Designed miniproteins, single chains, continued (4). Designs and how they scored, part 61

Each design is a single chain, and the fold is of that chain. pLDDT is the mean over its residues in the fold that is shown.

## One batch from the design tools (miniprotein)

Design m14097
Fold by ESMFold2-Fast:
Structure m14097 (fold): chain A 87 residues (1-87)
Amino acid sequence: MPLSTREAVALLVATLERILRERASPEEAVAAMRELRAHLLANMDPSSPTARFFEELLEGLERLARERRWDAVRAILDTLRAMLADL
């Protein structure tokens, strides 16, 4: 069954909160985001605007994690929390 936008955002928020709470290494953070990406893409229509949004967002988050730009990752998490509250 395809994931709803709310479920996808909630999973991403939970993943980012865990990464930041546990002070994950760039390698651990990238691995967690790749696992999430595989799960989301398997459960979403790849032609949907929502699927494209998550694919681009996760690619950006992987890059930020590799660059150790944790402040940028936290800013994105805060934005996603606001989105989740409005869903």
Scores: mean pLDDT 83

Design m14098
Fold by ESMFold2-Fast:
Structure m14098 (fold): chain A 63 residues (1-63)
Amino acid sequence: SHMEELEKIKEKAIEAIRKDPSEAVRRAVLHELAKAGVISEEEREELLAIPDTEELIRRLEEL
């Protein structure tokens, strides 16, 4: 289902950030989440501003 595909995209994004918390990876995965409709552009900007990787992952898990 569409919901299953969105959950899959979210899980892959979290895994990518856990493996490489670099700004480049964070930016790329958040872009893909916004493109897929998992987050809004406003949420993307907010999440990009979070410097703490653990807090970013927590916020993504809450989606």
Scores: mean pLDDT 83

Design m14099
Fold by ESMFold2-Fast:
Structure m14099 (fold): chain A 104 residues (1-104)
Amino acid sequence: SLDELIEALKEAYDRAIEEVTKRLKEEGFSDEDIERALEAVRKAYEIMLKRLKERNATTPEEVLDIAQEAFAEASRLLTDPRLRRIFSEVFGRVLAELQERLEA
């Protein structure tokens, strides 16, 4: 259902925030760089929620397509290639976990 998809996205969002924060701290990034990356995560989540509701996404494939679109748009907020690399790696893992949950 749409409510179950929204719940899954919220859990994926919370995990992305945690993982991005942890990895950037471990890599020695500044608080400003961490906040910039977290803004990109928040932007991706907002785009996903909006489009999922507007398109009435019902299949895992539709949800994953929206997630990929949201990632592409949000990644444009990141000009530092190191931040983009970590953002991309975290997104890939979170998306894979979301896919497994939706297809279980």
Scores: mean pLDDT 82

Design m14100
Fold by ESMFold2-Fast:
Structure m14100 (fold): chain A 79 residues (1-79)
Amino acid sequence: MLIPLFYALSHLPLDLVQRLSELLQPFVTPENVERLNQLILKLSTLDEDSLRALIRDLEARRATLTLDEIEALVDKYAA
């Protein structure tokens, strides 16, 4: 079962969570559920500034984004 993004990130500004939801939507498939759950758990540990920087970076790469690239960027900001 996919962890609800808006619930997991309820401590963060709604506009950031909405933007992140839009970026992740193309990757929401049954095959990706476990990978997305791990991503959502990592995202829930980020502060507002780190999440804002991550979202800007993801949006700049939107046209060519893969789930592997999203995972790598999340790991970079969570380090």
Scores: mean pLDDT 83

Design m14101
Fold by ESMFold2-Fast:
Structure m14101 (fold): chain A 74 residues (1-74)
Amino acid sequence: SAMDEEARRLLEEIRRAVEAKDFGRAQELLLQLAQRHPALPAEVRELLGQAYDALVAGDVAGALELLDRAIAML
């Protein structure tokens, strides 16, 4: 659907922000995605929460793995 396409595009933008080490942008986009797409599968929403926590903890590699798993589910 168009909403799933937007969610996937946002996840790809978040991943690029993390790779660019723009953690503030990545965190902002993660929160926006969760707020705007509450109907995402529960497993995807859980992965997004874990990715946010990983970024706050400075675990960039863990955040990227979680984002890649979320993208694969869409």
Scores: mean pLDDT 83

Design m14102
Fold by ESMFold2-Fast:
Order: structure tokens, then C-alpha cells, then sequence
Structure m14102 (fold): chain A 63 residues (1-63)
């Protein structure tokens, strides 16, 4: 459906912008709280893609 295509496109934009870097569940929920349902769904999808099995941390990559 067109809605799913737009949702995925929005999620891809969030990943590309770095806003969907792997983040903790608490941080994800806090960000979602500021968004409408469509943007919340897009952020959740983007976070899932960005996480890739890595939990969110405020630290830089390993040196």
C-alpha cells in the first residue's frame, strides 16, 4: 500500500539523517512521545533498522 511505502521512506530518512541511530528503549519512548502516530511508527521502524542488534549508548564507537 502507498501508506506502507511512505512509512518506509520516512524510516529510511531517519536512518540516513542519523536520528535513528541505535538508542535505548527509554530514549526511543521519549522521542516517540513528541510525534504523531505515523511518525512514531516510522521512528520505531527506523530504530529497529539502525539498532541491528546493538543497544543504544551515549558513548562513541570502540577506539
Amino acid sequence: SALMAELRARADELVASGEAEAMSWEELMARMGKLDNFDRAALAIANTKAAGGTLATPAAPEP
Scores: mean pLDDT 63

Design m14103
Fold by ESMFold2-Fast:
Structure m14103 (fold): chain A 90 residues (1-90)
Amino acid sequence: SIDFTSLSDDEFLKEAKNKITSLQEVSQKNLSEKELEQEISENEILISDLQLKLSSSSDPSVKEELKKLLEEAQIVDGVLNLKLAVQKVT
């Protein structure tokens, strides 16, 4: 998880962007059921972290970037959960 207490808004956004990029790359791979469950868990933590930061942020520019990152993370969550559902029924 991202440490909200110690990070500036710029540092938080940089770490969140890097983590989303990594998750997007992993979501394109053929993953096992356990690997999918782990990546879903990591992505859900990121979504929670982004939601918390968005609710506490007062900077409109930071809020807009956080909303974009949250949307990207939610898309990844949908892709990973769809892949997991296919694995469980196949």
Scores: mean pLDDT 82

Design m14104
Fold by ESMFold2-Fast:
Structure m14104 (fold): chain A 81 residues (1-81)
Amino acid sequence: STAAEYEAARARLIEAAKAAGLRIVEGVTLVDAETGILYDLPVTEDKLAFVQEQAKAAIPIARELGFDPRVIASLERLAAL
């Protein structure tokens, strides 16, 4: 399934990040609007500032487009890191 394939890819990314000496901070939970499936995305310390800026910019757009409140909550958590 797509969720299982995503989780396997996420696990590989986490292992690669640890091997490179990167720290995983907070993850972002995305909700697939079609299926309701939750995807957890790891955030690495070296990309944190960029990801925070993207999340902060995305919040008003996501609200205007009627994104799932769980997605908006994930973006708010990510922006606050």
Scores: mean pLDDT 64

Design m14105
Fold by ESMFold2-Fast:
Structure m14105 (fold): chain A 84 residues (1-84)
Amino acid sequence: KKEEKIKEAQKLNRQGREAYQQGKLEEAVRLYEEAIKLYKEVDENSIFLAGAYFNLALVLQRMGEKEEAQKYFDEAVEIARKNR
């Protein structure tokens, strides 16, 4: 059900943030990508999905992947705009 996917995505998003804080950048990318996949299955315009894209962009920026980070930042902004 939708609620179970949201809870799993939220858990993955939290684990991604913990990995990012520990400097485990590749692990943080993997966890945020899994959270994004689950959020998209529930609602592709979700504010939770926007948050996950923003977090992934920050990890990629820290890794020096500037162009990829900008793409995910733009995705987060567009989704946030649609939720207003």
Scores: mean pLDDT 85

Design m14106
Fold by ESMFold2-Fast:
Structure m14106 (fold): chain A 71 residues (1-71)
Amino acid sequence: SADDLLKANIKSLLDGLVDSAEKDPRLSQSTVQRIKEKVKDLKESLPTMSLDEALSKFNDVAREYRDALDS
């Protein structure tokens, strides 16, 4: 389904976000670990949540990364 494809894309984007965070010298190790834990939780919940919830939670993780860079 289209929702399954979009969820697979969200999962790939989450993996890319973690890779970027681990390589970003501007982020503290504690911030990287927090992002990794949120991504892990989201990936585990992804199959059972709605697409709207998945997009909302993805945006929350992306915002935490962005906010950490503005500190």
Scores: mean pLDDT 85

Design m14107
Fold by ESMFold2-Fast:
Structure m14107 (fold): chain A 94 residues (1-94)
Amino acid sequence: PVETRLFYLDLALASLNKAIEAAKKGDYETAIRYAQSALDAARMGILDPEKLEKVEKAINEAIQAARNGDYETAIKYLEEAKKIVEEAIDELRK
């Protein structure tokens, strides 16, 4: 149902925002944890395989950048994933 997908997309968006906040603080463990949570939620919420592939790629690149201590790159990819999730929410809402 659309309601269930919207729930997961809202969860993904919240998790991405928390990951971005953590990355800005240099807290890589928290950033990676929320990025992984966002990825799991996005997989449950995004029906479009092309959008899902783009979100998965962006989140995985963000996790890798955070592991390398490259928080600027991590934030960039997290914001890219956030934009795609917001687009998926808009498409489901109307």
Scores: mean pLDDT 87

Design m14108
Fold by ESMFold2-Fast:
Structure m14108 (fold): chain A 61 residues (1-61)
Amino acid sequence: QQEQIDYDVEVALLEIKAAIALKSGDREGAAEYYRQMADLLKDVDPETAERYRKEAEELAA
């Protein structure tokens, strides 16, 4: 329970940071936040982690 809440909060904060980076034109910064979200979720939600990895790859291209 506690672990799940911690993951949800950390992912939400990274989503906000990524959105701010994108609004500022910092695509590389946004890609870094998406990679961090993917790494965080890889063992608990692999499908969502895969989606974030693809977003990071697109932003870094």
Scores: mean pLDDT 78

Design m14109
Fold by ESMFold2-Fast:
Structure m14109 (fold): chain A 110 residues (1-110)
Amino acid sequence: SPEQIARLRELLERFEALLEKIREHVYKNNDKEGALQLLEEVRRLAEEFYRIAESTGNPRIVELAREVLRLVEEALRAFQAGKYDEAISLLEGAVGLMRGILTLMEADAA
């Protein structure tokens, strides 16, 4: 629905903003603790994105949103293991999938 698409777009914009703050904390400020707190916010946001995707009842959209959650969980594990570049690459992958989900939903609504 148009309302679901609008809400998912808003969540994607918030995710992208948090990812930029994570990059700043990791690479500019050397603040791994602050970056981890932001990554926990990203995780909560991805969980909300998944709940909205699940409410569409579209199996393909739900499958892709589950993959977004998987990438965020892998990013959190990579970050905790000190693999910061890997964690950020996984989050970039999640952004790509979220953009793909919105594109598919907009095409189905047309």
Scores: mean pLDDT 88

Design m14110
Fold by ESMFold2-Fast:
Parts: sequence; C-alpha cells; structure tokens
Structure m14110 (fold): chain A 62 residues (1-62)
Amino acid sequence: MSKEEVTERLVEGARKAASVMPARSAKQLVRQEARELEKEGASKEAVEEGLRAAFETIDREA
C-alpha cells in the first residue's frame, strides 16, 4: 500500500467518522484504522503522516 493510499484511506475514514460522531470518537476510530493498515503492511511513516492529515480533517469538521 502506497503512502498516498494510506493517507487517502485515513482521511476518508476521518471525514466519514466526523460526520456521524464527536471528534474524540472519530479520532479513536481513525487510530484503530491506522493500526489495521500497519498490520496490512503500511509503513509506520505512512501511517503517522496519514494520521496527522486525518486528525487535521477531524479538527476542521469539528
């Protein structure tokens, strides 16, 4: 999985979560998705950058 693909998946998940749950819960769900992506072979660097972008997205929607 590419770095761009990891970021896109986490940001997409963040946007969807933020639309239906509070920011704190959305951030927890996105962290869980990030752990699953790491298990699927995503690099730690890609996941950390994706999480940063995802949290930025949640904070913008909140």
Scores: mean pLDDT 81

Design m14111
Fold by ESMFold2-Fast:
Structure m14111 (fold): chain A 98 residues (1-98)
Amino acid sequence: AEEEERRRRALNEIRTLQFYAGKVAIEYAKKKNSPEAEEKARKLMEDVTEIYRKAVEALRAGADPEEVLEQAKNEILSVAEKYDPEVAKRVKEYIEKL
C-alpha cells in the first residue's frame, strides 16, 4: 500500500539520520581524545537509538509517517545539541539535505 511505502521511507530516513549522528559523535570524540567526550558520544548513541525505537512503535500504532519523521529529526537534533554545538551543526546540515 502507498501508506506502507511512506512508513518505510520515514523509518529509513530516521535510521540513516541515527547512523549519521552516531558517526559524527564518534569522530568528534576521537578528535577530542577525552574520556568525557567518549562517554557523551556513547550516551548520544543510546539516546538516538531510543528515538528510533519510539518512531517504530508510533508508526506501528498508525501515526502519520511525516509527523513521526519530523519529531524524530527534532529529537535527534536536540540530543546532538546537548552533546556538542559542532556535532549539532553537522547533524542540522544533514537534516536540511533530507
Scores: mean pLDDT 84

Design m14112
Fold by ESMFold2-Fast:
Parts: sequence; C-alpha cells; structure tokens
Structure m14112 (fold): chain A 82 residues (1-82)
Amino acid sequence: SKEQLEAALKALEDAVKLFETMSREEAIKYLKQKLEEYKKNNAPQSAIDALETAIYLLENFDKETALRYLQAAIEKIREKLK
C-alpha cells in the first residue's frame, strides 16, 4: 500500500541520515535499536524490512557501496509513489 511504501521510504531516509552523521559501527548499533523498537510497536512490515536491509548493507559492504544501494532503494520507492 501507499502507507507501507511511505513507511519504508522514511526508514531508509533516516538510515541514510544516520550514516552521514556517525560512524558505521554507531549507525549499525542505532539501527538495531530502532529495529527492536519497530518490532515492539508493531510498525509496518515494510519499515521493518527496510531497516533490516539497511543493517545488512552496512554490515556487509563499505560505506560508499552501502550508501549507493540505500539511495537506489529510496529512488525505486519514490518512483512507485508518483
């Protein structure tokens, strides 16, 4: 749904902002905390999936590659919301 796409978009945009403002290790820890909160508060599954994707990318790729993949995911969601 549109609401699920908007929730996923916000989660990914917030992840990118954290990545720009803090170290990779700090961003991963913060995103894992956010994921726990999202699960406790029954956040949309799309937002949970988006945070899990962001964490996976940051854990498995360098900063530039992870950022590029996150930005590509954001752009795809934005196109679906047009």
Scores: mean pLDDT 83

Design m14113
Fold by ESMFold2-Fast:
Structure m14113 (fold): chain A 85 residues (1-85)
Amino acid sequence: SPELIAKITEVVRETVSKIPDGTPIDDIVKRIEKALKEAVPDLELRFRVTRIGNVTRIDILDGNDNVLVTVTLENGVVVSVDGAP
């Protein structure tokens, strides 16, 4: 649902805006997971972290492994939060 993706994207954006630069990736994931469990408690969500050099991607997936939202970090700084098209 585009409305569900928009809601998840906004919750993630709000959550990461409160996280200091340089916060460990595992702590960022835990904070996002907590916020999403509060906002969409009945939704089964999974997290996939990919690291390539200084770029880290956190993909938020549904129960069928569809990507709903991607958080991109460069040198430990959040540079984008993108909902799936």
Scores: mean pLDDT 85

Design m14114
Fold by ESMFold2-Fast:
Structure m14114 (fold): chain A 59 residues (1-59)
Amino acid sequence: VKVDEKTLEAEELLGKLGYTEADGKPDKDFLVAVKKFQIDNGLKDDGVPDDETLEALKK
């Protein structure tokens, strides 16, 4: 299966913010980084980079 556009964008943004290394892989490190960012911003911490998570990343 292909990596979704939202996943790639979230990986780049999280890497830029220092949450992960932004290596383009939706692995365990990426999942943890998404959850940490979601917790920090009061979002649902399900590890899925949805539209709300991406909007928060682009602040």
Scores: mean pLDDT 70

Design m14115
Fold by ESMFold2-Fast:
Structure m14115 (fold): chain A 95 residues (1-95)
Amino acid sequence: MIEEKLERLEELLKELRKAVAEGKPEEEILEIAKEIKRLGEEIVRLADEPEVRELARRYIEEVKEVLKDAPEYVRLAALGLAHAGAVLEWLRRQE
């Protein structure tokens, strides 16, 4: 379940890179980035762990500070990755 969503997130990241490289309209690029963010948030909800929520909160705060002046699609994609990264770090700690 979580693995399937992580695989879909990887597919969306490849789609985002291709859309940017091909010069797709901003609206299309933003839709992909919004889906990455939405999927990341869903992965955190599925984990349903307080430690994951705390890690996600810290990663999100860092992304908001570091990327505050970045294009919207970069910020949205990075927020999705922050959520997924929190789950991956938590899984790593489970041995």
Scores: mean pLDDT 85

Design m14116
Fold by ESMFold2-Fast:
Structure m14116 (fold): chain A 68 residues (1-68)
Amino acid sequence: SDEIIEEMREAMLKHFSEETVEALLELVRRNPNPTTDEVREVLRSQGVTDERDILAAQIAVHELRKLS
């Protein structure tokens, strides 16, 4: 749902750059059930290396999948 994608965008923009948020949204569009490793790899490609930020993004992606 485009509505769920927009909610993810707004929530993530409070903590991450616009480029990082778009990369995470693209991952979810390609793979609706991304692994924690796939989320980590996307974040690392965007320069996000802080384990707390990576964990927060992994939790956010998994929580949004429960709203299917």
Scores: mean pLDDT 76

Design m14117
Fold by ESMFold2-Fast:
Structure m14117 (fold): chain A 96 residues (1-96)
Amino acid sequence: SMLHEKIIEAIKKTTAEFLRVMEDEALKEAAVKAYQEIIETIKEKKPSVEETIKLISEKFREVASLAEDYITRLLIMSLQTELILEIKKIKKEYEE
């Protein structure tokens, strides 16, 4: 569906931003894997927006836990918060 395609585009944009701001190679690898798993889940199962948001929150709480410093952890969580807000905006545009 167009809704799921737009959500995947938002995730890809957030992946690119994560790679731009993050220097830690292990965190980059973990994030790319997490985003890829989320995209694959969307393609295969076409979850609800609420289920997608929950999956993003769970995966990126795990990624954030790998960060050794609080500032990096907050940055990771901030990027996911922005992604979740964009996904909610996409939902509103399709469901009014």
Scores: mean pLDDT 85

Design m14118
Fold by ESMFold2-Fast:
Structure m14118 (fold): chain A 100 residues (1-100)
Amino acid sequence: SSLQELLVKVLGAEFRSLIDMMRQEGVPEEEIARLEEEFREVLARATAVASTLSDAQVQAMLARLLEVSRETRERLEAGEPAAEVARWFLEEVRRIIDEA
């Protein structure tokens, strides 16, 4: 559905932004690669779970992900290291998927 496509796009854009910030901060490429692998696994699980949900449930999931995105921005603006924010982001996304 278009909502599933939007969910994938939102998650991908947010994580790409975090990866770019981690590179700017000089985080080792090996650590970035590990987080990218974890992101791919989380994205695959989110896609699989969303495929079993109604449009209303996908919209609710997307609304929660947009709140996590907002808090991600606030944490980065507060000066938290991008790698710590990325790990927190992945854990929040996992929690949302597991509660779906």
Scores: mean pLDDT 85

Design m14119
Fold by ESMFold2-Fast:
Structure m14119 (fold): chain A 130 residues (1-130)
Amino acid sequence: SPIEKMLELVQRFANAESREEQDKVLDEILDFINSLSEEEREEVREYLLSILRTVVPDAAKILELSVDDAIAAVRAAVDRLVDEGFSLEDILTALAQMFALYAIRSSRADAERFREAVVELAEEARRRLG
């Protein structure tokens, strides 16, 4: 199912040990989203948002922001998760889920800008917690 494939990609991102592997998985997430029908994209979005809300309660608000404001809000969310003692795996999982959710409703250009911020935040989280 589209949900199972997206969860596989999210988990691969969380388990990626290098920037090169992280970049590859984010490219696969973008390509997968672009292969989905509108109905399949909304099914994946609703599912991911339901699980992401458990660690990022304001995720729905972040996803309605412009790309620059969304990047700032995601950075603040990651800092909060670190301060609250969330595991590296949980933070990386949340970052991949936020990326997929943002990419589903954004332009390709905005998704690519958000992607670079996600990679930078993932590297920072690994330096702080790994």
Scores: mean pLDDT 85

Design m14120
Fold by ESMFold2-Fast:
Structure m14120 (fold): chain A 78 residues (1-78)
Amino acid sequence: ELEELLRKAAEAVRAGDIDTAAHYIKQAAELRGVKLSDEEARTLARVIAQALKDNPSLDPEAAVRAALDSLIELKKQE
């Protein structure tokens, strides 16, 4: 399920495991009909990790969801 993938991505980002976070982000994007490259997924994971470091009060799952939503919107515009 999408929510489970977002949760796992958020846990990996919080742990600093960018490769695992990228893996779950790619799977979440695929469930939403968008294919991410490994580089795109890792870049997104690093951006989310930095955002959580800059603002520790952010909900990690919400941060992952918002970042993924933004990337999907950009890809729809080509």
Scores: mean pLDDT 82

Design m14121
Fold by ESMFold2-Fast:
Structure m14121 (fold): chain A 82 residues (1-82)
Amino acid sequence: SDLVEYYKEKLRTFLKELEKNDIPEDIAIDSLEKLLESMKNTLSKEEFNEVLDFAIEELEKLELPEELKKKLLELLEKYKKL
């Protein structure tokens, strides 16, 4: 799906920005939540779960402050249960 690849690229870009830049935790969480809401409104349930699984796998590989990484993973897991 073109939309799935589009959102995977959006997430990949977002995660690279988090790793390279000292982005405040509240801004990082808010930005991810807005992206997740956009995905929830545009993707099927199956496509959304595929992108969420991708995001969780990519986020686990990143070197981020432990508290930020935990909060971002908790947000992704919350959306996976919807």
Scores: mean pLDDT 86

Design m14122
Fold by ESMFold2-Fast:
Structure m14122 (fold): chain A 82 residues (1-82)
Amino acid sequence: SLEQIKETLERLKEEPLSPEAEELLQLGDELLVLKRYDEAVEAYKEAIKLDPRAAPLILLKAESLPEELAEELRQFIQELQD
């Protein structure tokens, strides 16, 4: 939800993501712009593995992915919450 995303952004102002997770998130964003969707998804998955706090931000990126890859990313995030 938008509320959950706002809360995550406020929290990250006080406790930023790990530098490695931030680098992977930025790489994923760059790959997404280049339409290298499979590589973008892999970068996002690695960012979440390093810092699960990135998950709400990455779920927003899923809306810009092809449906099959967006679903893969959502499922990956859901599995990490178990």
Scores: mean pLDDT 80

Design m14123
Fold by ESMFold2-Fast:
Structure m14123 (fold): chain A 82 residues (1-82)
Amino acid sequence: SREELLKRAVEEVLKVVEELLPPEVAELIRQVFEALLAKDYERAQALARELEPLLEKIPAEVQKKIEEKIEEIGRKVLEEAE
């Protein structure tokens, strides 16, 4: 199902984030995704505002690695969505 594929994609993205980012930042990102999946947009927006200044401090090289891994995860999830 679409919801199961989305939850699995989020879980794989969070694993990448937990490996490449500080635990505090990874935990905030997890909470944003959990709020979005729960359709709690008010909470997601509040958490995203707290996350924004922390994301600005992430080195460009780390951001690129995360983007590349997210793209790979998205491709694999789409391949499984037969």
Scores: mean pLDDT 77

Design m14124
Fold by ESMFold2-Fast:
Structure m14124 (fold): chain A 72 residues (1-72)
Amino acid sequence: LQAILEEAEKLVRRFEEKLKEGKVTQADIDEAERMIQRLQAAKPQSYIEGFLLLSLRSELWLLIEKAKKAFE
């Protein structure tokens, strides 16, 4: 679980930087969507882990929405 959370945090940071630079690609969006699915499938063993999974899923979803809007 911790490895997936760390990977998701790194992906969020990379995606944010690419958004600021106007360099987000469809491959980046696809990678973020796959990460959301992986976080959705992860089973928390504590309240804190459940909250972190929800928080990261929400953050990635918002970044995907911003990126999709930039294609318009």
Scores: mean pLDDT 79

Design m14125
Fold by ESMFold2-Fast:
Structure m14125 (fold): chain A 98 residues (1-98)
Amino acid sequence: DIDKLIEIVKKRLETAPPEVQPLLRQAIEDLEAAKNSTDPAEQEQLLLHAVDNLLRALRKVGTEEAIKALEEIRPYLPPKVQRYVDAALENLRERPPA
């Protein structure tokens, strides 16, 4: 459900550090575009781009925050995008901060 994804990212934007806000705003724009897209391939690419921007933003906040956010959004994503999230979670868990 794209509406739930937008809600989650907007909530994170409210408390985000200024340096990561542009990435979170881009993620929201990508999610809004995905919701309004009539092309399934374009929708999938926009969802992947949104997830990548969210991940990049939250990695700057911390590894644990990035993991928590990816786990929170995972149930609302289509299977192909869920696989991307699973790969990202595996990478984050293999490379914790010092």
Scores: mean pLDDT 82

Design m14126
Fold by ESMFold2-Fast:
Structure m14126 (fold): chain A 114 residues (1-114)
Amino acid sequence: SFIEKLKEYREKLRELVEKMREALANQDYDAFLQVAEEMLRIVDEIIELLKKYNVPKEYIDMLEAFKETLERLVEELRAHKDDPAAFRRIGRELLAVMEGVISYLDELIEELEK
């Protein structure tokens, strides 16, 4: 079902947040960037799923705003490949934004199950 698919994406994002946390702790830029790109792909898939099921525009707009923030942070990360201090700062910001996406999905799923 639609709700089951959203829950699957949410669990996948939680797994990716743990991988991001590990990559950040290990100062593994390449692993972190790969996970961040996979997260962007999943957020895109969630947005398309919401559009397919005619979810109200307000919910779609919020996820599109999260996607724009994530894309900007990934671009900043790419620009600072050789800067460990920038990597730590941008990495923490990316983690915080992704935790925000997951919290938003929790609220959205609860609302849609009413």
Scores: mean pLDDT 89

Design m14127
Fold by ESMFold2-Fast:
Structure m14127 (fold): chain A 81 residues (1-81)
Amino acid sequence: MMSYEEGVKQLLSVLSPEAVVAFAAWLREEAIEAAKQGDEETKQRIIDTLEVLLKVVEEDPRFSPEQKARIRELLEEAKAA
């Protein structure tokens, strides 16, 4: 069974930084929709995924400071939903 962190790390290794930012934006949208439906379990799973994604992105030199800041912003928006 793959850990969350290992799964996210493997996914990021095959995606461009731009694709990863787009994926994070999609996850934020899904978290907002889950919150609107009262699905706190799905919202929390998405937030946990975004936190692991941000952790991996912070260690990846392919990402610009602006891309790292955008993913951090998306995580905060997901938490605020």
Scores: mean pLDDT 82

Design m14128
Fold by ESMFold2-Fast:
Structure m14128 (fold): chain A 55 residues (1-55)
Amino acid sequence: DAETGLYLALQLSKLGGVTDDQLMTGGGLIGLANLAESFSGEPVSSGQAKSFLTK
């Protein structure tokens, strides 16, 4: 599901040295959403990525 995809995308991003500040940019949110979509097989928006990060 999208939330599991976002969790995996976030963990991989952190492992790669990406900071929360970098993820909270427009490009960072789009990148996180696209990576989450790749993992989940479901559409993930940048708005969902932002909501996930601010939870």
Scores: mean pLDDT 80

Design m14129
Fold by ESMFold2-Fast:
Parts: C-alpha cells; sequence; structure tokens
Structure m14129 (fold): chain A 94 residues (1-94)
C-alpha cells in the first residue's frame, strides 16, 4: 500500500502540472489536493516527516503558489492535530 501511495503522489503531481500547463487552474488544484492527501496518508502510515517535506518541496517546485497553497489547506483540513502541525512546520521550512 505504501508503494501505491508514493506512485499516486507522483501520478497526481504530473496530472496537476499538465492541468496548470493547459490553463485549467481548477483541475490543477484538484490533482494537487489528491497528491497532498497521498502525502498525509503516507505520513500517517510511516511517520516519515522527511518524506512529507520532500513531497511538499516537489509540489512547490512544480506548481504555482496558488495551487500548492490550495493543496496544503486541504491537507491541513483533513489531518489530525499532530499531522496538521507537521504539514505547517514542513511547508513553512520551504
Amino acid sequence: MVEKLRAGFEEELEKAKEAEKQGNLELAKYYARLAALNLVELLRLTGDKEELKEGLKKMKEALSKEIVEAAVETAKFVADEETKKAIEEAYESL
């Protein structure tokens, strides 16, 4: 299952990049949100905060700020308090 979440993150990030390139901002936000949710589930299963930070860094490098911020907000909304804090600390450190 962990390998499927990692593959899902990469696939959804590529779909978000393609949607943004095509000018479809809402579709780009949709796929970016799905990518971020895969990072949240990976953190829940593995406890690996470095993998979360690396994933958020990849999103920040690949997508516009507006799309990444929408994804981070969604991830924080669905996360428990500990995971929300980890997301905030990781994203602020970038």
Scores: mean pLDDT 87

Design m14130
Fold by ESMFold2-Fast:
Structure m14130 (fold): chain A 80 residues (1-80)
Amino acid sequence: EIQKLLQELAKEKDIEKQRELIEKLTEIVKKEIGEEAGKKFREEAERILKEYPDDPVKVAQEISRKILELREEELEKKKA
C-alpha cells in the first residue's frame, strides 16, 4: 500500500492530489508507527513538497526516506 502511494506521488504534478496522497500516507504512518510519528510525517511531507515543487520523483524519494527514519526512531525509543 505505501509503495503504491509513493509510486503515484512520484508521477503526480498537481499539488492538491499530492496532498491527498500525503494524507493517505499519514494515516498509514499513524496506524503502523504511531500518532506522533504521523503528525511529524505530515509536517515534514509539507516541507518536502515546498523544497522540491518541480521534482515529484525526488518528493517521493524524500518521503520514503522520512517514513524509514520514523520507523527507526520509534524502535530506538522502545530500546531506550
Scores: mean pLDDT 79

